Designed miniproteins, single chains, continued (5). Designs and how they scored, part 33

Each design is a single chain, and the fold is of that chain. pLDDT is the mean over its residues in the fold that is shown.

## One batch from the design tools (miniprotein)

Design m17186
Fold by ESMFold2-Fast:
Structure m17186 (fold): chain A 75 residues (1-75)
Amino acid sequence: SRRELMERNLEVLLETARRHGNEEAERLAQKALEALRQGDFETAERYFLQALFSLPEEVREETERRMAEIAREMR
């Protein structure tokens, strides 16, 4: 489902942000999770993208690869 995919993507993003000490990405990912929990998918998607793009390019690319793998597994 859209919610399940977003939740798993946010878990990956939050874990990655914490692992790299990126406080901005962690904060934004947490806000996205809160919006998702409230059913506000539009706000969750905005914060998710902001968190993803606050990561350095190499870290973002690796995170995007992991998210693509999750999407394939959920087929």
Scores: mean pLDDT 84

Design m17187
Fold by ESMFold2-Fast:
Structure m17187 (fold): chain A 120 residues (1-120)
Amino acid sequence: MMSVEELKEKALKEIKEALKNKDIEKAKEVIRELENYLMEILSPKEAAKELVEFYTEVAELIKEIVKENEYSEEEKKKLKELLEELKARVEHLYSLGLISEEEAEKFLKKVEEALKLIEE
């Protein structure tokens, strides 16, 4: 049985490869699969904390790969949509009291950094 940390590391590797191949839909699929699994095996509060950390790592990956790779306007739109979807999920978790303001702000700062790079 894989640990939560091993599952997150595997998902991040798959997302990185999908993003390098400009397959943003595959990256979204990997995120959704991990979300569903963690929500089934963890308490809501534990799942929320693990997911916010994971979403922060995904935003950092997007930031790093967009610096090194050229994306079309359509692909950039899909990357922005992905970041906005993650932002909405984190804002929802915060509204439910499942994560701290500090955890939410740390994530949002990383999303803002990634969005600025996509616009450049």
Scores: mean pLDDT 86

Design m17189
Fold by ESMFold2-Fast:
Structure m17189 (fold): chain A 62 residues (1-62)
Amino acid sequence: SDDQLLQQSWEKYKEFEKALEEGDIEKAKKYGEESAELLSQVDPSSAELLKKKMEEKIKKAE
């Protein structure tokens, strides 16, 4: 269901944030891609905004 996809996307996004805090850029990219992919199945427009937001966060963390 859409609710399950949104929940899974949010869980992957939390892993993305944790990986950034730990300085693990490769892990952050992986979880970010998984989060955006899950969100894209429900809301493609929001997924594109999320991708852009995550790319900027990675850029600032590097």
Scores: mean pLDDT 86

Design m17190
Fold by ESMFold2-Fast:
Structure m17190 (fold): chain A 96 residues (1-96)
Amino acid sequence: MKELIEEFVEIAKKATEEQLEKAEEIVEKIKDEAKKAIGLKLIILARQIYVQPPKDIDGVIESTLEALKDLAKKYNLSEEEIKEWVEEFIKLLKEL
């Protein structure tokens, strides 16, 4: 998981405002509440990185991992389901 969030951070650093707006629109249209919640958490992370890259990237990654663990408990998700959705969102942001 940490390696996937690190990859997401590197992609978010290169994202344009237009790409982030398109990604947010796609995430908002997700019908699955759990998947949408995870997607929105990643969009928030991407927007924070876009506006100003954090000085403590490791701390931001750790905070995001804890938030994803909390969502996993809330929606009774496996780690593998979350990994698959994070990989899907990474691909989405790369392709926009």
Scores: mean pLDDT 78

Design m17191
Fold by ESMFold2-Fast:
Structure m17191 (fold): chain A 96 residues (1-96)
Amino acid sequence: NRALEYLEKAIELVESDREKAAEYARKAAAANGVGEARVLALAAATMAEKNGDPKTVIELLEKAKELSKKSPKYSPEQIDILSKKMGVDKSYFLNG
């Protein structure tokens, strides 16, 4: 999966080459190959923790939110864990 490969490269580079990491993360967000919102959300959380580019983190979170609307519902326990790790409100994972 090319989108997943872009995410892995972005995470690898986030501390050593912030600009190149942002480029790969943007490519991952634009690609229609990541089927799980959780993968994008965890990548965004990892980049945020490593002081990555804020715009890129937001783009990954927005793509994760878009995918979560089409994905199976998360359990309450999964929402709690993800919310805490990402520093976002639990409503982020609830479909309206």
Scores: mean pLDDT 65

Design m17192
Fold by ESMFold2-Fast:
Structure m17192 (fold): chain A 67 residues (1-67)
Amino acid sequence: SSFELSEEAREVFEKFYEELKKAKTKEEVLKLLESHKDSNRETALALTGAVIRKIGDEIQKELEKKA
């Protein structure tokens, strides 16, 4: 298995993911990341990974449109 979050970290992750879905601008996404950058390394990596994956998918779509 890759890794597992603690119960507390999982709750933080789920709340962050819900906020992430509501974020419509890069500014809002960065602000959410900034608020969690000093969290436990495990939690911070999980949150960052989720955000990057979401943004990466959107950027990929834009690149496909231009190609």
Scores: mean pLDDT 66

Design m17193
Fold by ESMFold2-Fast:
Parts: structure tokens; C-alpha cells; sequence
Structure m17193 (fold): chain A 68 residues (1-68)
């Protein structure tokens, strides 16, 4: 699920700003915010993730876009 994938990335990231952005994206998703808002927050975190974490984020973004 999207929440499980977000928790997976959160458990692996060590950058506090990236953690804050991913936690905000999770909060927005749970609150059923607009997909565009959630995707914008996730994209802001992407540049500070490693290649494996970026692939997981791409999967999350694809799932959010499919739900929109």
C-alpha cells in the first residue's frame, strides 16, 4: 500500500528535512489531500534520496496518480 511504502522510505532515510517532507506527504495522503499537493511534497524529497529509495518513491507517485 502507499502508506506501507512511505513508512519503508521513512525507516531508511537519515536526512531530517527529507523525513519531515515524507511525514508531511503521509499526513496529506491520510487526510485525502489533492494528489497534486502530495506529489509536489514527494518531489521535494526526491533529490536527497538514494537510487533505491527514489525507485520506491516513483512507485508511490505512480500509485497516487492512478488513484487521482
Amino acid sequence: SILELLDEILSKTKNPLTQTALEKAKELYEQKADASVILNVLESAKQSLDEEQQKLLDEIEAKIKAEA
Scores: mean pLDDT 80

Design m17194
Fold by ESMFold2-Fast:
Structure m17194 (fold): chain A 63 residues (1-63)
Amino acid sequence: SEEELEEKLKAAKDLIESGQLSKEKLLEMLEALKKEIESSDISEEKKKKLLEELEKLIEEVKK
Protein backbone atom coordinates (compact mmCIF):
# COMPACT_ATOMS: atom_id res chain seq x y z
CA SER A 1 0.00 0.00 0.00
CA GLU A 2 1.01 3.67 -0.28
CA GLU A 3 1.26 3.93 3.53
CA GLU A 4 3.65 0.92 3.69
CA LEU A 5 5.87 2.46 0.99
CA GLU A 6 5.90 5.84 2.80
CA GLU A 7 6.85 4.07 6.08
CA LYS A 8 9.69 2.20 4.32
CA LEU A 9 10.94 5.48 2.83
CA LYS A 10 10.86 7.11 6.30
CA ALA A 11 12.77 4.12 7.76
CA ALA A 12 15.38 4.54 5.00
CA LYS A 13 15.80 8.25 5.90
CA ASP A 14 16.24 7.31 9.58
CA LEU A 15 18.90 4.70 8.69
CA ILE A 16 20.84 7.23 6.58
CA GLU A 17 20.77 9.74 9.49
CA SER A 18 21.84 7.06 12.02
CA GLY A 19 25.07 6.23 10.15
CA GLN A 20 24.68 2.56 11.24
CA LEU A 21 24.71 1.06 7.72
CA SER A 22 27.44 1.20 5.09
CA LYS A 23 26.94 3.23 1.89
CA GLU A 24 26.80 -0.10 -0.03
CA LYS A 25 24.00 -1.48 2.19
CA LEU A 26 22.05 1.80 2.05
CA LEU A 27 22.20 1.83 -1.76
CA GLU A 28 21.08 -1.84 -1.92
CA MET A 29 18.11 -0.99 0.33
CA LEU A 30 17.17 2.09 -1.74
CA GLU A 31 17.43 0.11 -5.02
CA ALA A 32 15.14 -2.60 -3.58
CA LEU A 33 12.64 0.07 -2.46
CA LYS A 34 12.75 1.69 -5.95
CA LYS A 35 11.86 -1.66 -7.55
CA GLU A 36 9.04 -2.17 -5.01
CA ILE A 37 7.58 1.31 -5.72
CA GLU A 38 7.80 0.79 -9.52
CA SER A 39 6.06 -2.62 -9.20
CA SER A 40 3.30 -1.37 -6.82
CA ASP A 41 -0.35 -0.99 -7.83
CA ILE A 42 -0.62 2.60 -6.52
CA SER A 43 -1.43 5.52 -8.83
CA GLU A 44 1.24 6.84 -11.25
CA GLU A 45 1.04 10.25 -9.51
CA LYS A 46 1.86 8.65 -6.13
CA LYS A 47 4.65 6.55 -7.69
CA LYS A 48 6.24 9.70 -9.17
CA LYS A 49 6.15 11.46 -5.78
CA LEU A 50 7.72 8.50 -3.94
CA LEU A 51 10.37 7.98 -6.65
CA GLU A 52 11.33 11.69 -6.50
CA GLU A 53 11.83 11.42 -2.71
CA LEU A 54 13.80 8.17 -3.15
CA GLU A 55 16.08 9.80 -5.76
CA LYS A 56 16.89 12.58 -3.25
CA LEU A 57 17.94 9.91 -0.72
CA ILE A 58 20.11 8.09 -3.29
CA GLU A 59 21.89 11.38 -4.13
CA GLU A 60 22.41 12.09 -0.41
CA VAL A 61 24.00 8.64 0.14
CA LYS A 62 26.28 9.06 -2.94
CA LYS A 63 27.79 12.27 -1.49
Scores: mean pLDDT 81

Design m17195
Fold by ESMFold2-Fast:
Formats: structure tokens, C-alpha cells, sequence
Structure m17195 (fold): chain A 84 residues (1-84)
């Protein structure tokens, strides 16, 4: 149905916005204090989980969300390690 296609399109767009937001939070963590990096990490994790949940019905979007999660997790881990 058209309504189902519209719902899928909106879910894809929302998942993409959440993934972009998580990447921006990782970039913020890289430029932040330890406290700021931890706050950005928590917010990024929430956005990534929401994106994965939204992407669960679409294998292509799910693969992109999982790749984005890996990138964001690695970048945040590196940012936090700089404060150790």
C-alpha cells in the first residue's frame, strides 16, 4: 500500500537522521572534555539504538546502521582514551 511505502520511507529518513546525529556526537566527543565526551557517548548510543530499531525491517538500512554504530563506537573509544 502507499501508506506502508510512506511509513517505510519516513523510517529510513528518521534512521538516517539519527545516524548522522550519532556521528556528529562522536565528532563532538573528539573535541570535548572528558565529561562532555561521556555525555556525547551516552546520547550517541541512544540515537544508534533508535536507528537500529527503526532499521530492523530493512536489511540495507540495518547494515548501514550497524556500520555507523561501529564507526561511532570506535571514535568515542579513541576520544575517551585520550583522557586516560
Amino acid sequence: SMAEQEKLQKQREEADRLMQGAVALAAGAERSTLRGALINAEQAERKLQEAIDLASADPEVLKKAEATRKEVEERIAAALARHA
Scores: mean pLDDT 85

Design m17196
Fold by ESMFold2-Fast:
Structure m17196 (fold): chain A 74 residues (1-74)
Amino acid sequence: METLKLVVKDAAGNVVAEGAAVVRKDATKEELSELAASAATVAGQGAGLTGTFTAELKDANGNVVATGQGVAVA
């Protein structure tokens, strides 16, 4: 397992949530993108927000390793 920093942004680019994601070291970029998309949706819903959100997963050096887009509808 490795820990990645999670940053969730709204459609305007404002940070609405931050956290950490624990992932397998052998996770593919596709799997990480799906995790980011799910996290974006959950963060938007948990904040009581609606709309489109983008989640970025960052490594310990601050490099974006995956992104995903989620939608919170109510």
Scores: mean pLDDT 80

Design m17197
Fold by ESMFold2-Fast:
Structure m17197 (fold): chain A 85 residues (1-85)
Amino acid sequence: SVYDEIEELVREALAALDAGDKDRFYEIITRILELVRQVPDPEVQARLTELITKAVEAIDNGDKEAAKQYLEEILRLVREARERA
């Protein structure tokens, strides 16, 4: 499902941040945003977009810990949305 693909990419984004690979992080974020457009629930789509935007803003500001917290929030939201589908 689109939720399974987003979950996998979010985990890869977390790994890229742990490796200090910002270029890989931004590449993965671009792929996640493309998948988020395919999410059928408009409220889930909007919330995922908001959290991804906040994660990117945190990295741009040098706050890796805040970015990781937003990515973990995305994982929780995706798992919840999958269970409701």
Scores: mean pLDDT 88

Design m17198
Fold by ESMFold2-Fast:
Structure m17198 (fold): chain A 85 residues (1-85)
Amino acid sequence: SMKDIVEAIKKMRENLEKDPEKAIEYAEQVVKLMEQRLEDAREFYEKNKEKLTPKERRNFESQVKAYEIGLEYAKKRLEALKEKL
């Protein structure tokens, strides 16, 4: 859920200096949650797209795109944190 992603990001940030290994674990959790969110959004869209108005389709396509972008940034952040070890 969005709440789980936000909580994991907060815990990652809280651990960046005091526990870098734990920060990486939370960063990995963020990536996993974002991957699941993207898969769920894509599955919902494929099952329902024929029932949606053109405006609703555009809104879902924009949401999927936003989730893809968010996931790519989360992956880059995770790799950057791993490189600092």
Scores: mean pLDDT 88

Design m17199
Fold by ESMFold2-Fast:
Structure m17199 (fold): chain A 90 residues (1-90)
Amino acid sequence: SEEEKLKKELVELFTEAGRVIQKIEDAIKNNEPIEVIEKYLKELEGIRDRFRELLKKSKNPKIQALLERSITLLDNIIDYVKKKIEEKKK
């Protein structure tokens, strides 16, 4: 079903988001070059954009609410990482 396909895509995207966030955290902790952190940041932004596309297509209010909260969380993480990159440039 469309809903089962959407749930599978959501699980895969959440798993990938967690993996990329962990890579960013490790890169910051290990004082990796800015270029490495920026690479993972772009990957995370791509995942956020995919959540936004799923939100546009979803007709289920509970899934829409979950996606909106997830996008907000990802935006906060992205902003935090951008701040860490700017601090590292100083």
Scores: mean pLDDT 87

Design m17200
Fold by ESMFold2-Fast:
Structure m17200 (fold): chain A 85 residues (1-85)
Amino acid sequence: MDKLVNQISKTGIDKLKKGYIPDPLKVGKWAKKFSSQGVSPSLAYAASSAIIISIDEGLISESQANSLTGDQALQIGKNILKSLS
């Protein structure tokens, strides 16, 4: 669990710092899912950006992404925002 959260977070941070822009429609779809699970919109969007990047990079499948919990998304979002601030 924690290892996967850390890998998704690192992959997202590395690409976002390089100016990579994940597909905003895909990010928005995932962000809505996590917001429905109680994750704040900013954290949900940050987490969803890292998740879409991780799918694009082949780190995780869409099926694996669908198994992520709101708590995992919350932690990914916190990791992203902390690293980009």
Scores: mean pLDDT 84

Design m17201
Fold by ESMFold2-Fast:
Structure m17201 (fold): chain A 59 residues (1-59)
Amino acid sequence: MEKVEKAKERIRKALERLRQSDTPEGAEPARLEIVKAAKELMDLGYTPEEVARIVRELL
């Protein structure tokens, strides 16, 4: 599904920004983006466990 691939891409980009940040304040927008993309995956029928697995794969 296109929506799933877009959510995964958003998580991937947010994880890259999170890794580049050296402060909690700088990391906060990336953390919020990951949470929003995870919520989108859950709205598409994924369980929290499946979403956690997807995030781990992208780490």
Scores: mean pLDDT 78

Design m17203
Fold by ESMFold2-Fast:
Structure m17203 (fold): chain A 56 residues (1-56)
Amino acid sequence: AVGEKVTVLEVVGNNTVIAGSYPIGTQVGALKNVVTASIGDQSVVEGPVVNGDVVN
């Protein structure tokens, strides 16, 4: 929805770190093993993100 943000998490080794907080629909850069969390729904989608992928 308008104004909602998604927290993008990156897995580095055995640690999960916050890569940033982006508006829904933002393209992400080259991130490895990104975990995407929807703040509104509290849902998490795990997996690698290809450079240029849209967050959410």
Scores: mean pLDDT 46

Design m17204
Fold by ESMFold2-Fast:
Structure m17204 (fold): chain A 87 residues (1-87)
Amino acid sequence: SLEEILREADLFAAGMKAGIEVAEKTPKELRDKAMERLIERVREISPSAAAGVAAAYELTKNLPGKDISEEEAERLVDEAAERLRAL
């Protein structure tokens, strides 16, 4: 139904937004690992949301990174996955 398609579009958009936020806050050196982990975790929740995260990953590959630790990057991934699970 159209309603189901729009729900999937909303999940994709939520995944995209979450992926952009994680990528923007993550150092370029750690970004690939963080984004791949986020995609894997979110795929278990929603394939549409995971596709959104994957699209965000591609769009953010050339963004300057922020200087955060690997532990902080892992926390950002965990928090993003939990937010998407709550939807």
Scores: mean pLDDT 87

Design m17205
Fold by ESMFold2-Fast:
Structure m17205 (fold): chain A 64 residues (1-64)
Amino acid sequence: MSKELKITLYKTVIGSTETLVERLRETLARETDEERRARIEEMIRRNEEAIKRLKEELKKLEEE
């Protein structure tokens, strides 16, 4: 697999995950149940951690 293709795939996955986080934040703003709010907050946290990791890997790939 080419380096350019890998970079494109990382950028695509990061963008899709950022869109998912925004949708989760919109859902959280409408949610009134405390247990469901906690679950959505956990999903946001997990996805933000995944974005951070993917951005670190992308940076390493671009520095090669």
Scores: mean pLDDT 84

Design m17206
Fold by ESMFold2-Fast:
Structure m17206 (fold): chain A 106 residues (1-106)
Amino acid sequence: SELDELEKKIAEGLEKHHKEELEKFVKEMKKKFEEEVKKIKENITDEEEKKKKEEELLRELHREALKLLKEIFQTEYKVSDEQILEILEANAPALAELYKEILAEE
């Protein structure tokens, strides 16, 4: 997944204890995604509606993950929004576009 690839590339530049914190965060986001996908499968039987809801859910989870990642990086690492965006553009361009939307809302 893009979050796994992003985690690995960011982790290469971080101290060991911060790498462990990032790994835990990614694992928690994946668990949340699996729980919400299960709810969609239980409540929706129309394949077109199911696909739309799963896509909406994935976008919202990526958005929440990026907001939390931004908070962690800015509080713990003193990394700027520009530096976060550069990392995302290099490693996960779809997440970079979503991050730009988050920044525009602030």
Scores: mean pLDDT 68

Design m17207
Fold by ESMFold2-Fast:
Structure m17207 (fold): chain A 58 residues (1-58)
Amino acid sequence: MSAEEKRREEEILELERKAVQAYLAGDYEKAKEYLEQLAELGYTENAQRGIATLEKEK
């Protein structure tokens, strides 16, 4: 993987961790925002599953 590819992957994983942490903390609004950022980056499968879970909790 190039340095750019690795950096992007790390950013995506960090956003996923932040979304999960926000969800576990009960901050569903924050968690949804992180998942929407993931969807904008093209990782829609993870984001869609997370958003569906948050919609269920609301």
Scores: mean pLDDT 71

Design m17208
Fold by ESMFold2-Fast:
Structure m17208 (fold): chain A 58 residues (1-58)
Amino acid sequence: MEILKKILEAVKNKDYTKALELLREASHLLTPEQLEKIAKAIIDGNYDEAIKIIESLL
């Protein structure tokens, strides 16, 4: 998924605002559980966890 690669790039750059914006745009492509885990990791500043989750979906 192209949008997931963009989210991954934003997370790697620690761009909190862009990562959450892109995650919102991709919300219709993800399960509620996937959305919650990725959003929580970004909000908590746990970018390594967010990267791990997103890479598991690619």
Scores: mean pLDDT 81

Design m17209
Fold by ESMFold2-Fast:
Structure m17209 (fold): chain A 58 residues (1-58)
Amino acid sequence: SERELLVRLLARAIAESQRDAAFILAKQLGIPEERVEELIARKPSEDEALAEIQRLLA
C-alpha cells in the first residue's frame, strides 16, 4: 500500500539522517517533527527506525 511505502521511505530517511526528506514523509503520515528529531538523534538502523515508526502509528 502507499502507507507501507511511505513508512519504509521514512525509516530509510531517518537511518540516513536525511532530515528534510524525513520531515516531508512524516507530515504525510501524521508524525510530529519532534518525534522525527528524537529518532534521528538516536542514530537508529533502518530496521530500528521502521519498528519505532510502526509503534508510533499503532
Scores: mean pLDDT 86

Design m17210
Fold by ESMFold2-Fast:
Structure m17210 (fold): chain A 55 residues (1-55)
Amino acid sequence: SDVQLAVAKAEIREYAKEKGIELSDEEIEEAARLALDQGISGEEAVKRLLEKKEK
């Protein structure tokens, strides 16, 4: 669980950096938890987080 969360957070942080998306540590953790809870990719989790944040 903790290892999976750490890996998901690292994946999301790297994806955000590659795409030029600015995320706080709290947003990275929220996206990582979303990815693990829903069984989706880090990319999809970031996309859903941004949609939720804007709307």
Scores: mean pLDDT 79

Design m17211
Fold by ESMFold2-Fast:
Structure m17211 (fold): chain A 64 residues (1-64)
Amino acid sequence: AGQAEVDARAPENARIVKAARKAHEAYSQGKLDEARKILREEMKLSDEQIQAFLDGFAFHDALT
């Protein structure tokens, strides 16, 4: 929540990207609860941010 002054962005960014990919894969497989759990626990998103992410997954999957 306050590591802006420490250059730890690369490990944190990689973890966040990996979590987002895992959540999208779970969503695409119909594992909605698992996708929500990943977004909440690994990306530390709020309920509103989780919903926005899931809406984004639904939009992307509708196009592909």
Scores: mean pLDDT 70

Design m17212
Fold by ESMFold2-Fast:
Structure m17212 (fold): chain A 69 residues (1-69)
Amino acid sequence: MEEILRESLEKALELAEKGELAGAKVALHDALQIARQLGMEEVAEKLEEALKERDPESMAEKVREALEL
């Protein structure tokens, strides 16, 4: 995974784990743009799922799944 994408995902995970849902969504939107530019369709799809989550814990789980791709 490209370092810039990994950094954005790690930031989103940290914010989601802290319950900062709005900040996590901003970081996820940045990560989604990067994933799309890199053609990483599986990561992009997982990030779109994460953005649909209303609960920070569920969002964090989806971000962890994206980091494993």
Scores: mean pLDDT 81

Design m17213
Fold by ESMFold2-Fast:
Structure m17213 (fold): chain A 91 residues (1-91)
Amino acid sequence: SPRELSIIEAELTVAEGTVSLAERLLEKNVDLSTAKEVLKELELVLKRLKELKEWAERNNAPQDLIDRIEKAIKRAEEVIKRVKEKIEELS
């Protein structure tokens, strides 16, 4: 439905914002505790993005929306990898 698509787009926008904020935080020489909190938050965001993709596909969402979700998933995975590398460096 149009309402469900609007909810998916709103949640996607929040998830994209969280990933961008995490990238900015990593640039600020964060400590181990902060890096671990960022990792936990990003893993929850990644899980939710995968759920949003399945929800969008079940509702025959426009391909542009599905592509945007897939781009966000890939970005979240890349940032998670950087956070894990940072945690190893700080440990």
Scores: mean pLDDT 88

Design m17214
Fold by ESMFold2-Fast:
Structure m17214 (fold): chain A 107 residues (1-107)
Amino acid sequence: GTTVSGGGLVQAGGTLRLKMRSDASGAQYLSWALVQPDGGTKGLGVNGQRAPGAPDRFSISSSGGEGTLTITSLKPEDTGLYYAQGVNADGSGVSEPGPGTQVTVSS
């Protein structure tokens, strides 16, 4: 499965670092997604590449089965459930997503 850590209550203007670890073996891309309080889902990036629709203050990195999502200059709009999962490098499927981590940004 995939484990995500580093969520919780954080202050606006600060920096947040979320980590994931995938137990899946073999070549895979690690992906990040945000489920916002309204239920909207946004892709944040895959394989160390930030999604074009994600703000510049978001950055991702990955090495093997481990990934990191860093958000600088936190805003209340960053509040939501952050998910991570492995995507097979050949596009044949995804690893089971682990439980997400809740992030709440206070002003």
Scores: mean pLDDT 75

Design m17215
Fold by ESMFold2-Fast:
Parts: sequence; C-alpha cells; structure tokens
Structure m17215 (fold): chain A 66 residues (1-66)
Amino acid sequence: LDEEIDLGVAEVAYAVVLTLSPPEVRAKLRANVDAGDVEGVRRILTEELKAGPAIVDAVVRYVEAR
C-alpha cells in the first residue's frame, strides 16, 4: 500500500505502545521520538519493552517519516 496508509498504521502502533508502556518508558519514547533519535526508539522498544520486530519497524517508520 502507499505511504499514507503505512504512516497511519505506524502512528497507531506508536499510540498503542505509548498507552501500554509504563510512565517512565513512555517519557523516554516520547523524548526520543521528538528528537528524531531512531536508534534510541529502537533500543527502548527492543530492550525495555521487548516488542516484536513488526511493532519496532512500524514505530521506527513513524519516527523516520517526521
């Protein structure tokens, strides 16, 4: 599908991850997303949240599209 649909899915994945994350992790994620730190976002998702690769890829896509 096109970029617009991919971005919509990516934004939803990010919102879900934020909602389900502990407050400390949520603050770290938001800070890294606001800074455009893709590697920081990926590290938090994989190491602190143990997110699967599909979720990591979706959230990273959202950050990169900003």
Scores: mean pLDDT 76

Design m17216
Fold by ESMFold2-Fast:
Structure m17216 (fold): chain A 98 residues (1-98)
Amino acid sequence: MGEEVKKESEELLDRVEEKALERLADHPEAQEAVRRFVEAAKELIAKLVEEGKLHEAQLLTVGSAMRLLALVVEYELTGDIERVIEDLERATEELEKR
């Protein structure tokens, strides 16, 4: 079960990352922020799986995917790339503090 949860989490986050990077192709700094956020999420998910916290790992996976999609949608609506980068950096710090 833990190995499957980790694999499914990585597959979902990879898919969402790919779509976010495509939408942010003209903004290299935002692409770097996306990659850092996804890396931090995957690291925390791996730790939760090792601790047997499979439900928390699944919730973090879905929450991280939804947050990344929401930030891409915010950029599409506002054009405010600096705010998207700041929001991603804050989200990454939140994950690293857990």
Scores: mean pLDDT 85

Design m17217
Fold by ESMFold2-Fast:
Structure m17217 (fold): chain A 82 residues (1-82)
Amino acid sequence: MLEELLEELARVAGEEAAEALRRILERHKDELSEEEKAELLRHAIETVRELLARGYSPERAQAIAVTATAILAVGIVTDKRL
């Protein structure tokens, strides 16, 4: 499932975005459930689609989605540690 979501992300946002998100998920792999990882990837894909629909360039949509997903991942991990 995660590989399929990363492939879809690569198709929508480009390979660099998929690789950046894979690294974020790997850094937090022991603290994120498989369901949380899948949800973060689905959120990133939808964020890219929404930004592209609003006229953002692929590069800007990618950067925003990657940054937002990184913040969300840290938030989930931090919440679990509190």
Scores: mean pLDDT 82

Design m17218
Fold by ESMFold2-Fast:
Structure m17218 (fold): chain A 67 residues (1-67)
Amino acid sequence: MTEEELLEKLKEDIKRLKEIFDELPKEEQEKLVEHLRKLAEFLKKNGLDKLAELLEKAAEELEEKLK
């Protein structure tokens, strides 16, 4: 799987995740945002900047819903 294929798949996964986010318990919503931020940080350290940016943006958007 290329980075481009991975990026496209991740975009679809994030879209699906956003659709179900509001259906999750608050504890799971907070946990999910934390996991996305940690995964983005890990990806940045490994040079996968485009994937990391996508996850950071998703985490920020979901965290805004928790306010």
Scores: mean pLDDT 79

Design m17219
Fold by ESMFold2-Fast:
Structure m17219 (fold): chain A 55 residues (1-55)
Amino acid sequence: MSKEEKQKLLELIGQILRAIGDILDAELQGDQEALEKAKKELDEYKKKLQEFLNS
């Protein structure tokens, strides 16, 4: 794995962790719109990670 690939992987993992944090915060606040947005962002980053691992 190249240095660039390692940096991309680290960035994707960081974004996934942020999205999880956003989901937890939205659930604590009872913000349904923020919750749905955060879930969608998590799904997008999970898809990108899966595509990265398949390359």
Scores: mean pLDDT 82

